# Designed miniproteins, single chains, continued (2): the designs that were tried, part 16

Each design is a single chain, and the fold is of that chain. pLDDT is the mean over its residues in the fold that is shown.

## One batch from the design tools (miniprotein)

Design m4557
Fold by ESMFold2-Fast:
Structure m4557 (fold): chain A 65 residues (1-65)
Amino acid sequence: SMREAEAEALIHMAASVLGLKVDVKVVDGKIEVYVHGDDEEKIRELERLARKIGKNTGLEVSIYK
């Protein structure tokens, strides 16, 4: 859907700004984000941004490390 594509694009943009490498998977209207690396502060910031993106798009967003 357009909202899923928008959420995926926003998550990639947020990860890029934070210097994190991510893989994004869309499953049954849910967005799954797989983070590569162990920078805990940047990962926590990505989690905060992902929650905001989820609220704005109405989609469930989950982050895995």
Scores: mean pLDDT 83

Design m4558
Fold by ESMFold2-Fast:
Structure m4558 (fold): chain A 71 residues (1-71)
Amino acid sequence: MEEEGKKLVEKAREALGQGNFDEAIKYALEASKLGLKEEAARVLRLMGEALQDQGKDEEAKKAFELAEELE
C-alpha cells in the first residue's frame, strides 16, 4: 500500500509539472486515502502556488483548502 501511494504521489507531481491540475488533484487524493496525506497535501500546496502565479485565484484557494483538509 505504501509503494502504491508513493507511485500516486509521483503521478500527481508529474501531472502538476505538465499543468494537468485535474489529474494532479485526482492522484493526490488517491495517495491520501492510502495514508500519504502529508505528501499529497504538499503537492496540492505547490499546485495552489502555481495557480496563483497564473492568476487563477479561486482554483488556487480550492487547492490550498484541499491541502489543509488532508493535514
Scores: mean pLDDT 81

Design m4559
Fold by ESMFold2-Fast:
Structure m4559 (fold): chain A 71 residues (1-71)
Amino acid sequence: MAEELLKKAREAYQKGNYDEAIKYFEEAIKVDPENIEAYTLLAKAYFKKGDLEKAQEYLDKSVELMKKRRE
């Protein structure tokens, strides 16, 4: 379930285990591809890991979804 994956991902992120957090956030977006929170946190996790290109990619995706939801 997406909610369970997000809980595991947030726990890993808070612990500083960004690789594990990324894994769970990526699984969460496969289950719920319009989950803005998952993309935003995935972007933050990649930024913490130093992968600026992927961080920007997921941040852009979260912004796209936010614009769609506002409409």
Scores: mean pLDDT 81

Design m4560
Fold by ESMFold2-Fast:
Structure m4560 (fold): chain A 70 residues (1-70)
Amino acid sequence: SSAEMKAKLQKEAEELIAQGEWKGYLMKGRLAYFEGDYKKAVEYFKKALELAGEDNKDLQEALAKAEKAA
């Protein structure tokens, strides 16, 4: 189910965050965006950019989209 997939993605994101991996924050941001929590999505995408580097185009686009929706 979509709820089970969401729970699995949340667990994987948390495991990545525990390892210091920026992709964990990207996943958390996408999940927040999917649930309509655009302010939380912005916070997570900003954390992902801080870890990955500001040159990450996919994160820049995700952040811009979330900020426009917030």
Scores: mean pLDDT 84

Design m4561
Fold by ESMFold2-Fast:
Structure m4561 (fold): chain A 57 residues (1-57)
Amino acid sequence: KAKEVLREQLRKEGIEAPEEASVEELLELNLEAGVKAVEEAVLKTVERREEERKLRE
């Protein structure tokens, strides 16, 4: 059950997990992908604010 849910989440992010991967390994992969998604969102927000500053200056 848990492995299927974790694999589906990874698949949505384009990551293929090994068939023998444990629940812990699948959780680690999901956590890493989540961290990357947050980093990208922060970078996009910073870039948007920088563009707004340039337009006002």
Scores: mean pLDDT 73

Design m4562
Fold by ESMFold2-Fast:
Structure m4562 (fold): chain A 74 residues (1-74)
Amino acid sequence: SSEALKKLEELQKRTALEIVEAKEAGASDEEIEKIKEEGIKRIQETAKEYNVPEEVLKEYIEAVEKAYKQILES
């Protein structure tokens, strides 16, 4: 649904922001990884709740993983 997709986009963006904020605050790589894992869990739970197709779910998870990698490399 449109509502589910908006919520997934919000969770993806929120997770990326939390990762950036944690890195700027001097968090360890382990702490940043935990934020990523918790964000992905929230995305997976939301996708299950709204019966979101696997291909759509993968898109949002990949966006979080990409943000995580780029932030750690900066």
Scores: mean pLDDT 85

Design m4563
Fold by ESMFold2-Fast:
Structure m4563 (fold): chain A 73 residues (1-73)
Amino acid sequence: SEEELEREITRALAAMAIGLLVASGQVSKETAEEILKYVESLSDEERIAVIKALLQTDGPITLEKAKEIIEKV
C-alpha cells in the first residue's frame, strides 16, 4: 500500500540520517539509539521534521539537545 511504502521510506531516511550523524561524530551511538526509539513513535510528518531539525543542527547533539529538538516538533 501507499501508506506502507511511505512509512518504509521515512523509516529508511531516518536511519540513514542518524547513521550519518553518528559517522560524523555529531551524535553518540547511545544517543542515536534513543532518538531512533522515539522517532518510531512519531507520525511520518513529525519523523521528517525531527530528522530535518537534527541534520540542520551545528555541533554535537547530546541526548538533552535531541530531546529539545523532538519536543519542538
Scores: mean pLDDT 79

Design m4564
Fold by ESMFold2-Fast:
Structure m4564 (fold): chain A 55 residues (1-55)
Amino acid sequence: SAARAEALREAARRQLADFEQYLKANVSPETAHKVESSLKIWADHLARQVAAQLG
């Protein structure tokens, strides 16, 4: 299931990138700037959670 784990990580990375683009398109630049800081922390946390569960 290593291939499945890798596919899931890639899908998660793409979902995060799409979400970030969606936010940039739908919020003010000032709000996007604040959200980017939170997204970086959230992305790091999510990456650790996925790594811990998929091992």
Scores: mean pLDDT 73

Design m4565
Fold by ESMFold2-Fast:
Structure m4565 (fold): chain A 65 residues (1-65)
Amino acid sequence: SSMEEKRKKINRLIGEILRIIGEIFDLRRQLETETDEEKKKKLEEEIEKLEKKKEELMKELKSIP
């Protein structure tokens, strides 16, 4: 049923969002101890990409009727 598919999509999106939050947390921890400027920029770029992906998934979740 469409309702069952909707529940599966919600659960998948929540799982993906939580995984991304964990990845962001780990990268921010790495950034706190990093001293190499080029590696810092790489970490910041990766965090920004993950934050954007998280926001898109959250928008998708909010769009489910």
Scores: mean pLDDT 89

Design m4566
Fold by ESMFold2-Fast:
Structure m4566 (fold): chain A 76 residues (1-76)
Amino acid sequence: SKAQELIEKAKELLKEAKKAFEEGDYSRATQLLGEALKLARQAIKVGSPEEKAEAKKIMQEAQDLLTKIAKEQFAK
């Protein structure tokens, strides 16, 4: 489905964002997380209840990683 395609792309972006975070590239990680959140939100609009639940999990993981980036930037 269209929602499943969006979810799979969002998962891929989230995985790449985690790699960027591990490398200390917070700018790249933030950009990739923004794209993942955009695709997950689109999936919620057109997805089944199960696909919406999966998209919400992606959004939560992305928000958690954004919080970690903010803490790292604050710590300097």
Scores: mean pLDDT 85

Design m4567
Fold by ESMFold2-Fast:
Structure m4567 (fold): chain A 87 residues (1-87)
Amino acid sequence: MQLLLVDLPPDVTLEDLVKRLPPGIEVLYFEEGLAALLGVPDDMLSDDVTGPINSLGGSIVDVYTDMSLEEAIKLLREYARKKREEL
């Protein structure tokens, strides 16, 4: 499983994100109006993830292949904290 840190615009709700993502992708952590951490199967094509995220006005910030969920959540929280402070 790959862990994706994605940037999201403020108007994207958890429900909007879940509805747009292809089957098999899990939203592991969500910071409303800031960022999300996605669990993606290793055999999923990058276009299957990038397209939906871009359609929501978001972007892929980073991809973690050899990171624990706990460490990835810490990185997402730090990303969200910095994004809030820069506003």
Scores: mean pLDDT 80

Design m4568
Fold by ESMFold2-Fast:
Structure m4568 (fold): chain A 55 residues (1-55)
Amino acid sequence: MKGEENIKKVEERRARRAASPEARRQYLQEVLDKYTPKGKENAKKYIEKLKKRLE
């Protein structure tokens, strides 16, 4: 996938930024917003899974 490289790099940076579950959720939402509208569909499912884990 085209976004695979971006996701990997963003996840590495996320680890340094996510000091709390709230910050992690916010960062994931920001990543979702940076996706193209079509790519958002796949990213949305992934983000939703991560949000569920944080719950």
Scores: mean pLDDT 64

Design m4569
Fold by ESMFold2-Fast:
Structure m4569 (fold): chain A 68 residues (1-68)
Amino acid sequence: MDLVAMAQLLKERKGPDGKITLEQLEAILRQVGVSEEQIAKIVEEARRLHPDGTMTISEALELAVKYS
């Protein structure tokens, strides 16, 4: 997985609070070529850890690396 491309996309798509939504995370993972199986696992874990549906760029990258 291209972590540099992913980090750049996360920075570009973050909200005014510097956070990423679950929908934005899913779209970015799909854009950088993560499989649908891995996207489902990452999004499910993100939803469990962040039930409000938002996370920081750092938290999103940590999840992507863990499940890559």
Scores: mean pLDDT 77

Design m4570
Fold by ESMFold2-Fast:
Structure m4570 (fold): chain A 88 residues (1-88)
Amino acid sequence: MQSQTVTLEEGESVTFTVPKDKTGTLTVKAVKGETTVTITINGKTHTVKLEEGESETFNLKGGDTATVTNTGKGIVEVTLDLKEEPVL
């Protein structure tokens, strides 16, 4: 398992691409204050309002691209956990 975490302040964004032969779990967590986050996965946009300590999780498949933008005043941590595709 590999994990990558990025901290986003107001107006910041991050883009992740899941490798073809892996799956991903994208977790968006408000670590300080209340905020609103937009998550765009393969052109589909999700808008999520998070209170401090709340998180939302999205399942991604190989080749998926996800862009997370913190549109509110809080601070958000975005974590991508990558898992190998099952063999056999």
Scores: mean pLDDT 83

Design m4571
Fold by ESMFold2-Fast:
Structure m4571 (fold): chain A 79 residues (1-79)
Amino acid sequence: SHMDEILAEMDRLIEEEDFAGLKRLLDEVVETYSDEDVRRVILHLGAKQNESDAEKSAKLSELIDYVQKKVREKREKEK
């Protein structure tokens, strides 16, 4: 249920084009949630990217790359 709330908040931020707010939410998700939940969030971003116009899609692509990099850096610190 809480993950459903996170996905709904992501949808709202994407619709509002609040990419700074979305980045902050994604930072918290990567630090706080399980690897499985983070994977669901990344898949959701990919789905939204595919539905978006070229400009919004480019911004979402940048955020997907950012989240994936942050996940890799976290995993390297955890071994």
Scores: mean pLDDT 83

Design m4572
Fold by ESMFold2-Fast:
Structure m4572 (fold): chain A 61 residues (1-61)
Amino acid sequence: MAPSLGELVDRLVENTLAAQAQGNEEALAALSDVFERFLTDPSLSLAEVAAEIDRIAAEIA
């Protein structure tokens, strides 16, 4: 899927809140890394960022 930037931000926020509620430091670090890479790496597509968020979300859920 090709999500919008707004959809990616919403997913990032939701998963960050879920990871914080669980005390999942590893998931929080992974989400922070994905966000930093999205901002700093112009080779990352929105679809690749979404796939990484979905992978981390599976670990949280």
Scores: mean pLDDT 76

Design m4573
Fold by ESMFold2-Fast:
Structure m4573 (fold): chain A 92 residues (1-92)
Amino acid sequence: MEETKRLLLAIADVEDARFEVLKKHELTPEQRALLDEFADKVLEILLNESLTKEQKIAEIRKYADELAATASPEQAAVIKDFADLVIKRIEE
């Protein structure tokens, strides 16, 4: 029961952030695939019960920075917006 609730809350936070990015940006297929990959990684981090809230935020920021470093400026903007939106929801 509690495991299912945690999963649904994590999915909701990730999907709400993803929806806001899709609403704000007209994504190319490549940018959408990158966002999907990042969303999957964020969900993995959020479901890791070995990590504190602060550690989850740090891991998301680290992954976003690493992903943005290899991306175009336009892709980097999408990555950073998504990370900021997810982190805001976790901090609530």
Scores: mean pLDDT 79

Design m4574
Fold by ESMFold2-Fast:
Structure m4574 (fold): chain A 70 residues (1-70)
Amino acid sequence: MSAEEAEERAREQARGAYELAKEHPELARAARELLEAEGDLESAEALRALLAGDLEKAEALVVEAALAAL
């Protein structure tokens, strides 16, 4: 997977997660608490941004994580 391909997929995932969080904020909140309990602070922060309606910040965090995983 190229960096560009990983970035594109990460943005698509963030947008999908944003739509789900907007429709089901209670599930997104539970997922954030679970991620925090498991020590996945980066994913928890991205989900917190989605819950706040900050899609740009959430996309940036998810892209950063995807590129770091390459």
Scores: mean pLDDT 76

Design m4575
Fold by ESMFold2-Fast:
Structure m4575 (fold): chain A 85 residues (1-85)
Amino acid sequence: KEELKKKAEEYKKKAEEAEKEGKYKEAAELYSKAALYYYKAGDKEKAIEYYEKAYEALIKSIEDEEKKKEVEEGKEKAVAKLKAE
């Protein structure tokens, strides 16, 4: 679907800009949206790639070490589940 691919690309670009500015929480949300739209568009490879980037940005936004560990574990599980589909 052309609309879904366009939205995924727009969110990807916004996420990259937010990450460049050090706005990691915002970048994580935008990468998650990009991943979701890539998944809906049938681009499973890019969906996995941008979900991984979303988790990495989330980890960078967290100051609490215990919360970082929880998010890192969540990333491994989420990526494994996507690959299994």
Scores: mean pLDDT 79

Design m4576
Fold by ESMFold2-Fast:
Structure m4576 (fold): chain A 64 residues (1-64)
Amino acid sequence: SKLEEVEKALREKAKELGFFNEDILQQSLNLARKLLEDGVPLEEAIERAVENYEFGLKLLQIYR
């Protein structure tokens, strides 16, 4: 499904950053779900979800 592709992208980004947070991942995945339901293209939904995930990690001061 499209949501599974978003989750894969988020987990790959977490691996690239070397930091993983399940709660932030689920929040970003939920954002992507809403975007996809609103008709946003998959590529844009992935980009926005990844940006949300990175921002969430920076806010927690986990990634620099």
Scores: mean pLDDT 80

Design m4577
Fold by ESMFold2-Fast:
Structure m4577 (fold): chain A 79 residues (1-79)
Amino acid sequence: DEIEELQKKIEERRKRLKKARDNLMKYGPELVEKVFEIAKRLAEEKGVDSLTADEMLADPRLSDEEKETIKKVIELAKK
């Protein structure tokens, strides 16, 4: 059944995403916290509730270290 096969593939992808999140929380709590602080700072300054990854990376006030941290988190989450 095509529907059952699609559901299995969706569940497999969900499990993979959950594992990626758990690995991020365990491996890089500092990375997650840094990205959260950057997002909060930029969102408050722009007067919005949230920012897209592209909007954060386009901000020229970010340091190279901050940009690299954001890119690492985005790359792990974008899968």
Scores: mean pLDDT 70

Design m4578
Fold by ESMFold2-Fast:
Structure m4578 (fold): chain A 98 residues (1-98)
Amino acid sequence: SSLERKIVILATSAALLLIAAIIEHEESDPEAAKLAEEALKELQKAVAAYEAGDREKALEHLEEAIELLEEAAKLAKNPGSIEGARELVEEVKELIEE
């Protein structure tokens, strides 16, 4: 469906932005990079749960990813890429909730 395609595209975009954010922050803000890496793992778990038909589990992993990214953004000197990834993860969550 168009909804499933949009979810996959947004989740992929969030993952790519998170990878870029981890690389950007790994030397300057290693604690922020670590939290972003944990958020990426939670996003991957959310996508796997969604594809398996477990929407409730997918939402739990997305909520964890959002919390980790909020913490990472507070620690980062340049939180833009981390905040951008959080916004995309929140949009994925909203689409799954509809």
Scores: mean pLDDT 89

Design m4579
Fold by ESMFold2-Fast:
Structure m4579 (fold): chain A 72 residues (1-72)
Amino acid sequence: MELSPRELKALAILDTRGRATVAELAKALGISQSTASRILNRLKEKGLVESSRDADGTTYYSLTEKGRALLA
């Protein structure tokens, strides 16, 4: 599976935290929220990450089964 270094770091952060918002991932990686959103969208396209919306309207990203299997 072809992952950029930033995509791999994003997956590792999601694995460690269980879930993250775009803003949390951007802060953890030291990048803009726009760049973090682009990374998360690419990971969703690959089926490695999923998004969910909580009751407060906040969108969280977490690893799929496929994403967890990749890191195991």
Scores: mean pLDDT 82

Design m4580
Fold by ESMFold2-Fast:
Structure m4580 (fold): chain A 77 residues (1-77)
Amino acid sequence: MARLEAFDMAVEGASVEEIIRTLVEKYGEFPGLEEMAREAVEFGHRVREVAEHGPDPSWSDIDVALALIGLGVLTLP
């Protein structure tokens, strides 16, 4: 569930540090936490840009589709 919360926070514009702090408070410290937070922030930026401004002209149709589908995949049930 940590990945779900990291992704949600990243889409809302949270920093790597904010994500790490929140996850440590809820789940404790774990290996790969910083790397996961950085990946979430990068992906969140891409998803947010697509939602608000449309896809970047340099993105392929596959990249856009993966960004939208990936939102559901990173949001573990």
Scores: mean pLDDT 66

Design m4581
Fold by ESMFold2-Fast:
Structure m4581 (fold): chain A 69 residues (1-69)
Amino acid sequence: DLEEVARRLLEEGRARLQAMVDAGRITPEQADAYLRELEAALRGAVANGASPELIEQTARWLVDRAEAA
């Protein structure tokens, strides 16, 4: 179920981004921008029938990119 995988990854990404905001590592505006990017990427991957593993890898890279910023 790609929708369930995408929902879980979006929730996990949101939680990680929120933790980074709470720790003062990124701004709420930056977190919102990364969350929108993650949501768009997950929506596109689900629409194109990407594998769950590829969707998970994409989500992890986007959140890791936010942590590296």
Scores: mean pLDDT 78

Design m4582
Fold by ESMFold2-Fast:
Structure m4582 (fold): chain A 95 residues (1-95)
Amino acid sequence: SMEDMLAFADELLREAQTLIDRGEKLIKEGKVTYASVKLFERRLAELRRAVDQLIEEAKKYNNPELLSRAQELRAAVDELQKVLDEMKKYIEEKK
């Protein structure tokens, strides 16, 4: 249902925000590992696919609320990419 799609978008947004916070904390505390980078890469790829699907569904059903949430998720995913790039730099600088 559309209500389930909106709830799913909200859940993904919470996950993206949690990953951003976790990644920033790992960088700040000097606890970035190769395993954490690989986990973030996998989750980021999955979240990007979900954003594309939510945008497509929002356009298909002309749902501006779903489109707005999908755009908010896209912005969070773009911020998560920046955090991942910093995590990768951290690993390379420690070699």
Scores: mean pLDDT 88

Design m4583
Fold by ESMFold2-Fast:
Structure m4583 (fold): chain A 83 residues (1-83)
Amino acid sequence: AREEAERLTEEALRLFEEATRLEIEALKSKDPERAEELRKRALELAGEAQRLGRRAVEELGSEEALRRMEELARRAEAELAAA
């Protein structure tokens, strides 16, 4: 459902935002070890966000695919009726 896709998208965006903030913090760090730890955490969060994003696309994609198929069927019906 759309609401499920929206919730998954919101969570994915929050994780991406956190990952981006950690990446910026890593860039500002003068400690190479801390920078590496921050980058590793950022990559883990980005990966999780990507997984949630794909689940959201599946939810939205299935709904979108059904909507598109219904639109095409109705258009074909109208064309046949007009012919």
Scores: mean pLDDT 74

Design m4584
Fold by ESMFold2-Fast:
Structure m4584 (fold): chain A 72 residues (1-72)
Amino acid sequence: MEQKQRDLEELRKKNPESAEIAERILEAIENGDEEELREILKEMLKKREEKFGIKAGPEEEKKMEEMVKEAK
C-alpha cells in the first residue's frame, strides 16, 4: 500500500524501533499470519512493561486475541 509504505518510512526516521514493529504487523496482516501478529502484539506489551513498568493483565490479553481475530 502506497500510503502505508510512506507512513512507515517516516516513522522509521523518527522512531526506528516502532517502525520495525509496525512493519512486522503490516506484513503479518497482509499474509494472514495470526500467530506472527499475536507474537508481535505480545512483544509490544513486554516493551511497554520495560519502558513504563505497566504489566499486561488478563483483560489486555483478551483484547489482543480479539484484535488478532479481527485482522483476519
Scores: mean pLDDT 69

Design m4585
Fold by ESMFold2-Fast:
Structure m4585 (fold): chain A 87 residues (1-87)
Amino acid sequence: MKKQQGVALYSGGAITGIGGVEQARLYAEKGDVEKAKKAVEDAVEAIEELAKKAKELGDEESAKKTEEFRKKTEEEGEKIVKEAEEK
């Protein structure tokens, strides 16, 4: 049960990260740097919360994978925001 719950949290993290990066890209394309930053921040925070919940459930593997999605979301989001700020 704990592993099954952790897998659900990991899947949520992946979906949240993908959606957050896509939303940030759309805002960046419109020149809305503040909304792009907000989209990245919200996605990273949501994924971090999911990783904490996975650890609380004792599913270290799912927690680690969720943290990897958090890091990838942050890295991709930073690139998008930086590119938008340079314009």
Scores: mean pLDDT 76

Design m4586
Fold by ESMFold2-Fast:
Structure m4586 (fold): chain A 76 residues (1-76)
Amino acid sequence: ASSEDVARLIGEVLRLVGLKLDPNATPEQLREEGRHVAELLRSLGKDDYAAEIERAMDEGRFDEAIKLAVKALSEL
């Protein structure tokens, strides 16, 4: 994986965490950010994590999606 793509993924995961902690953030904003995280994970060959994150986001399991994103980062 390129260092630049990994840095982008870290940035998007931090943004997703920030949105989850923001009481004014909408579910739609969290899903949009989760989609960006999933797209970057696919570009890094982590298709299984991307699919699980998208499923968790669609089901409103935002805490699960964040845990999956952090776990995926730890395995890069």
Scores: mean pLDDT 85

Design m4587
Fold by ESMFold2-Fast:
Structure m4587 (fold): chain A 69 residues (1-69)
Amino acid sequence: MEEEERRKELEEAIELLKELGFPEEEARRLAEEAMVSEEAAERMMALVNKLSEEEFEELKKRREELAKR
């Protein structure tokens, strides 16, 4: 069933985003949005893949500073 496959991908995406420093709410929202929109899914995959390198750590730090408003 497509629903089961989508559920697995959603859970994996949420877990990945949480490990990358996103709050549970944001991780869930981003993952759900990627499941609903093909464009969002493609951008998310490309972004995560690219960010998995050094750049992702820098963006994570910048986001943390921004959250410290």
Scores: mean pLDDT 67

Design m4588
Fold by ESMFold2-Fast:
Parts: C-alpha cells; structure tokens; sequence
Structure m4588 (fold): chain A 59 residues (1-59)
C-alpha cells in the first residue's frame, strides 16, 4: 500500500507541475484568464492530493 501511495503522490506532483506550467502560459494572454484560473485550481487540487497521499503512506 505505501509504495502505491508514494507512486500516486509522485504522479500527482508531476501533474501539478504541468498544470502550473499551462496556467503560466495561459496567464500571459488577457483573453484566457478564466482558463488560466482553471489550470491553477487544477494544479492546487493535484498538490493537495499529493500531500494527502504522502501523509497516508505513513503508518
């Protein structure tokens, strides 16, 4: 179980990093601010999931 939770945490961390990168690119276009906000929110959710998964990997 611990190994799988750590793998999921790493995947979520990678997804968060990509979402942050997309949000930063979208943020540069004034017409895409709503999409940038959505990408930032998505990154935050992945970050929260990764943190919880790492915490649950403890026994």
Amino acid sequence: MKKRLLELAKMAEEAAREARKVAEELRRDPSLQDLADGAEEQAKRFEEFAEKARKEAEE
Scores: mean pLDDT 81

Design m4589
Fold by ESMFold2-Fast:
Structure m4589 (fold): chain A 70 residues (1-70)
Amino acid sequence: AAESLKKGLEYRKKGDEAESQGDLKKAIEYYEKAVEYYERARETSADSEGFGQLLEEVKKKLEEVKEKLK
């Protein structure tokens, strides 16, 4: 759980950095990985509601970046 959360936060940060550099495709890749790790953390945690906000926030950023590419 702790490792998956840590990796999720790391990938979200990498996604934010890629977006700020204008690399929207790389930002999408990193945000998708962040979602995957947050979902893994949620599976092993009793506090699934606490992870809901993190997932919602990253999914919203992922959609925003995808719309910028279209």
Scores: mean pLDDT 78

Design m4590
Fold by ESMFold2-Fast:
Structure m4590 (fold): chain A 67 residues (1-67)
Amino acid sequence: AAADPAVVEEYKKLAEKANETKDWKYEEEAIRLLLKALGVSEEEIEEIIKLVKEGAPDEELIELAKK
């Protein structure tokens, strides 16, 4: 599977919490969880999170995750 259903559910909970609180820490946790489930390395996850913080578009993040 592209992602574990249990990880997808956890991601949704974190994304909901991020939307409710407007606290970036929950968005960061959600991104980390999803990328780890997709097999992205810890080093690449840190680079993607930095780019998200800097306002990079989702298309660039998807391209990095594919490598």
Scores: mean pLDDT 70

Design m4591
Fold by ESMFold2-Fast:
Structure m4591 (fold): chain A 92 residues (1-92)
Amino acid sequence: SEEELEAEILRTLALMQLSVLKIADENGVFDVESVKRIAENILKIAKELYERGHKDLVKEIADAVRELAKQSKNPEVRKILEETAKKIEELA
């Protein structure tokens, strides 16, 4: 359905933003404010998916954010990602 396709696009956009953040973090490219903006965008997408009833996709995004937090060697980035994962998990 169109609704299922839209949900898949939103999930893909969230995971793509997370991939960009991972690459930038590994290369020391992003400042903390840029990381916060990307994390807030991911949270916004997760909220939209939750409101549309796609709880499984919300969990997938939360799990991906939490996994990236574990992989980050930057304590500021790790804290932002952990807080973002918690906020997404609290939607359920």
Scores: mean pLDDT 86

Design m4592
Fold by ESMFold2-Fast:
Structure m4592 (fold): chain A 69 residues (1-69)
Amino acid sequence: MEKAEEYLKEAERLIEGAKRLTDPEVRSQALEHARRKLEEALKYAEKDNDQEMIERARELLKEVEELEA
């Protein structure tokens, strides 16, 4: 599998899991982990010039920022 796709899917699972967590500290840690995975996904997507993957990673990063607020 392409690295960007792997990191993106892992981040998506972490975000979905975080939405179901009731503990604010555990939720915050999961979102931080997701953010790091998305930054890696974006880095590899940019190297691959995969515009669709770049856009998806940016959308998920915005979702993480909104959930952190």
Scores: mean pLDDT 81

Design m4593
Fold by ESMFold2-Fast:
Structure m4593 (fold): chain A 61 residues (1-61)
Amino acid sequence: KKKELEELAKKLAEQLSGQRVRSPEEAAKVLEQASKQIKEIAKKTGASVSTVKKAVRDQLD
């Protein structure tokens, strides 16, 4: 389960790093999509949303 969470967090981080944000409207859409993806990973892995957010941040840094 922990390895699956890491793998999904890595994929989401890669998708987010590929995003090109040029306007506040685009930023809002990217944040909304990221929030939805984080909730889906939390639901799939049984982890808390905060745990998934930390895993995604660890993959970005």
Scores: mean pLDDT 72

Design m4594
Fold by ESMFold2-Fast:
Structure m4594 (fold): chain A 60 residues (1-60)
Amino acid sequence: SEEEVEEARKELAALFRKVQEAILQNAPQEEIDALEEELREAEARFKELVEEYEKKLKEE
C-alpha cells in the first residue's frame, strides 16, 4: 500500500542517518557493518513494496 511505501521510505532515511552518524563518531566497525546490513535490507524491502504497489495500481 502507499502507506507501507511511505513508512519504508522514512525507515530508509532514518537508517541512512544512523550509518552516517556511526561513521562520523568512529563507531566500532561491527556496529557500522550491522547498520549497513539493516540499510541494505530496508532498501530491498522498499524496492519490493514500490514494485508491488505499482503492480496493484496497473491491475487496479
Scores: mean pLDDT 81

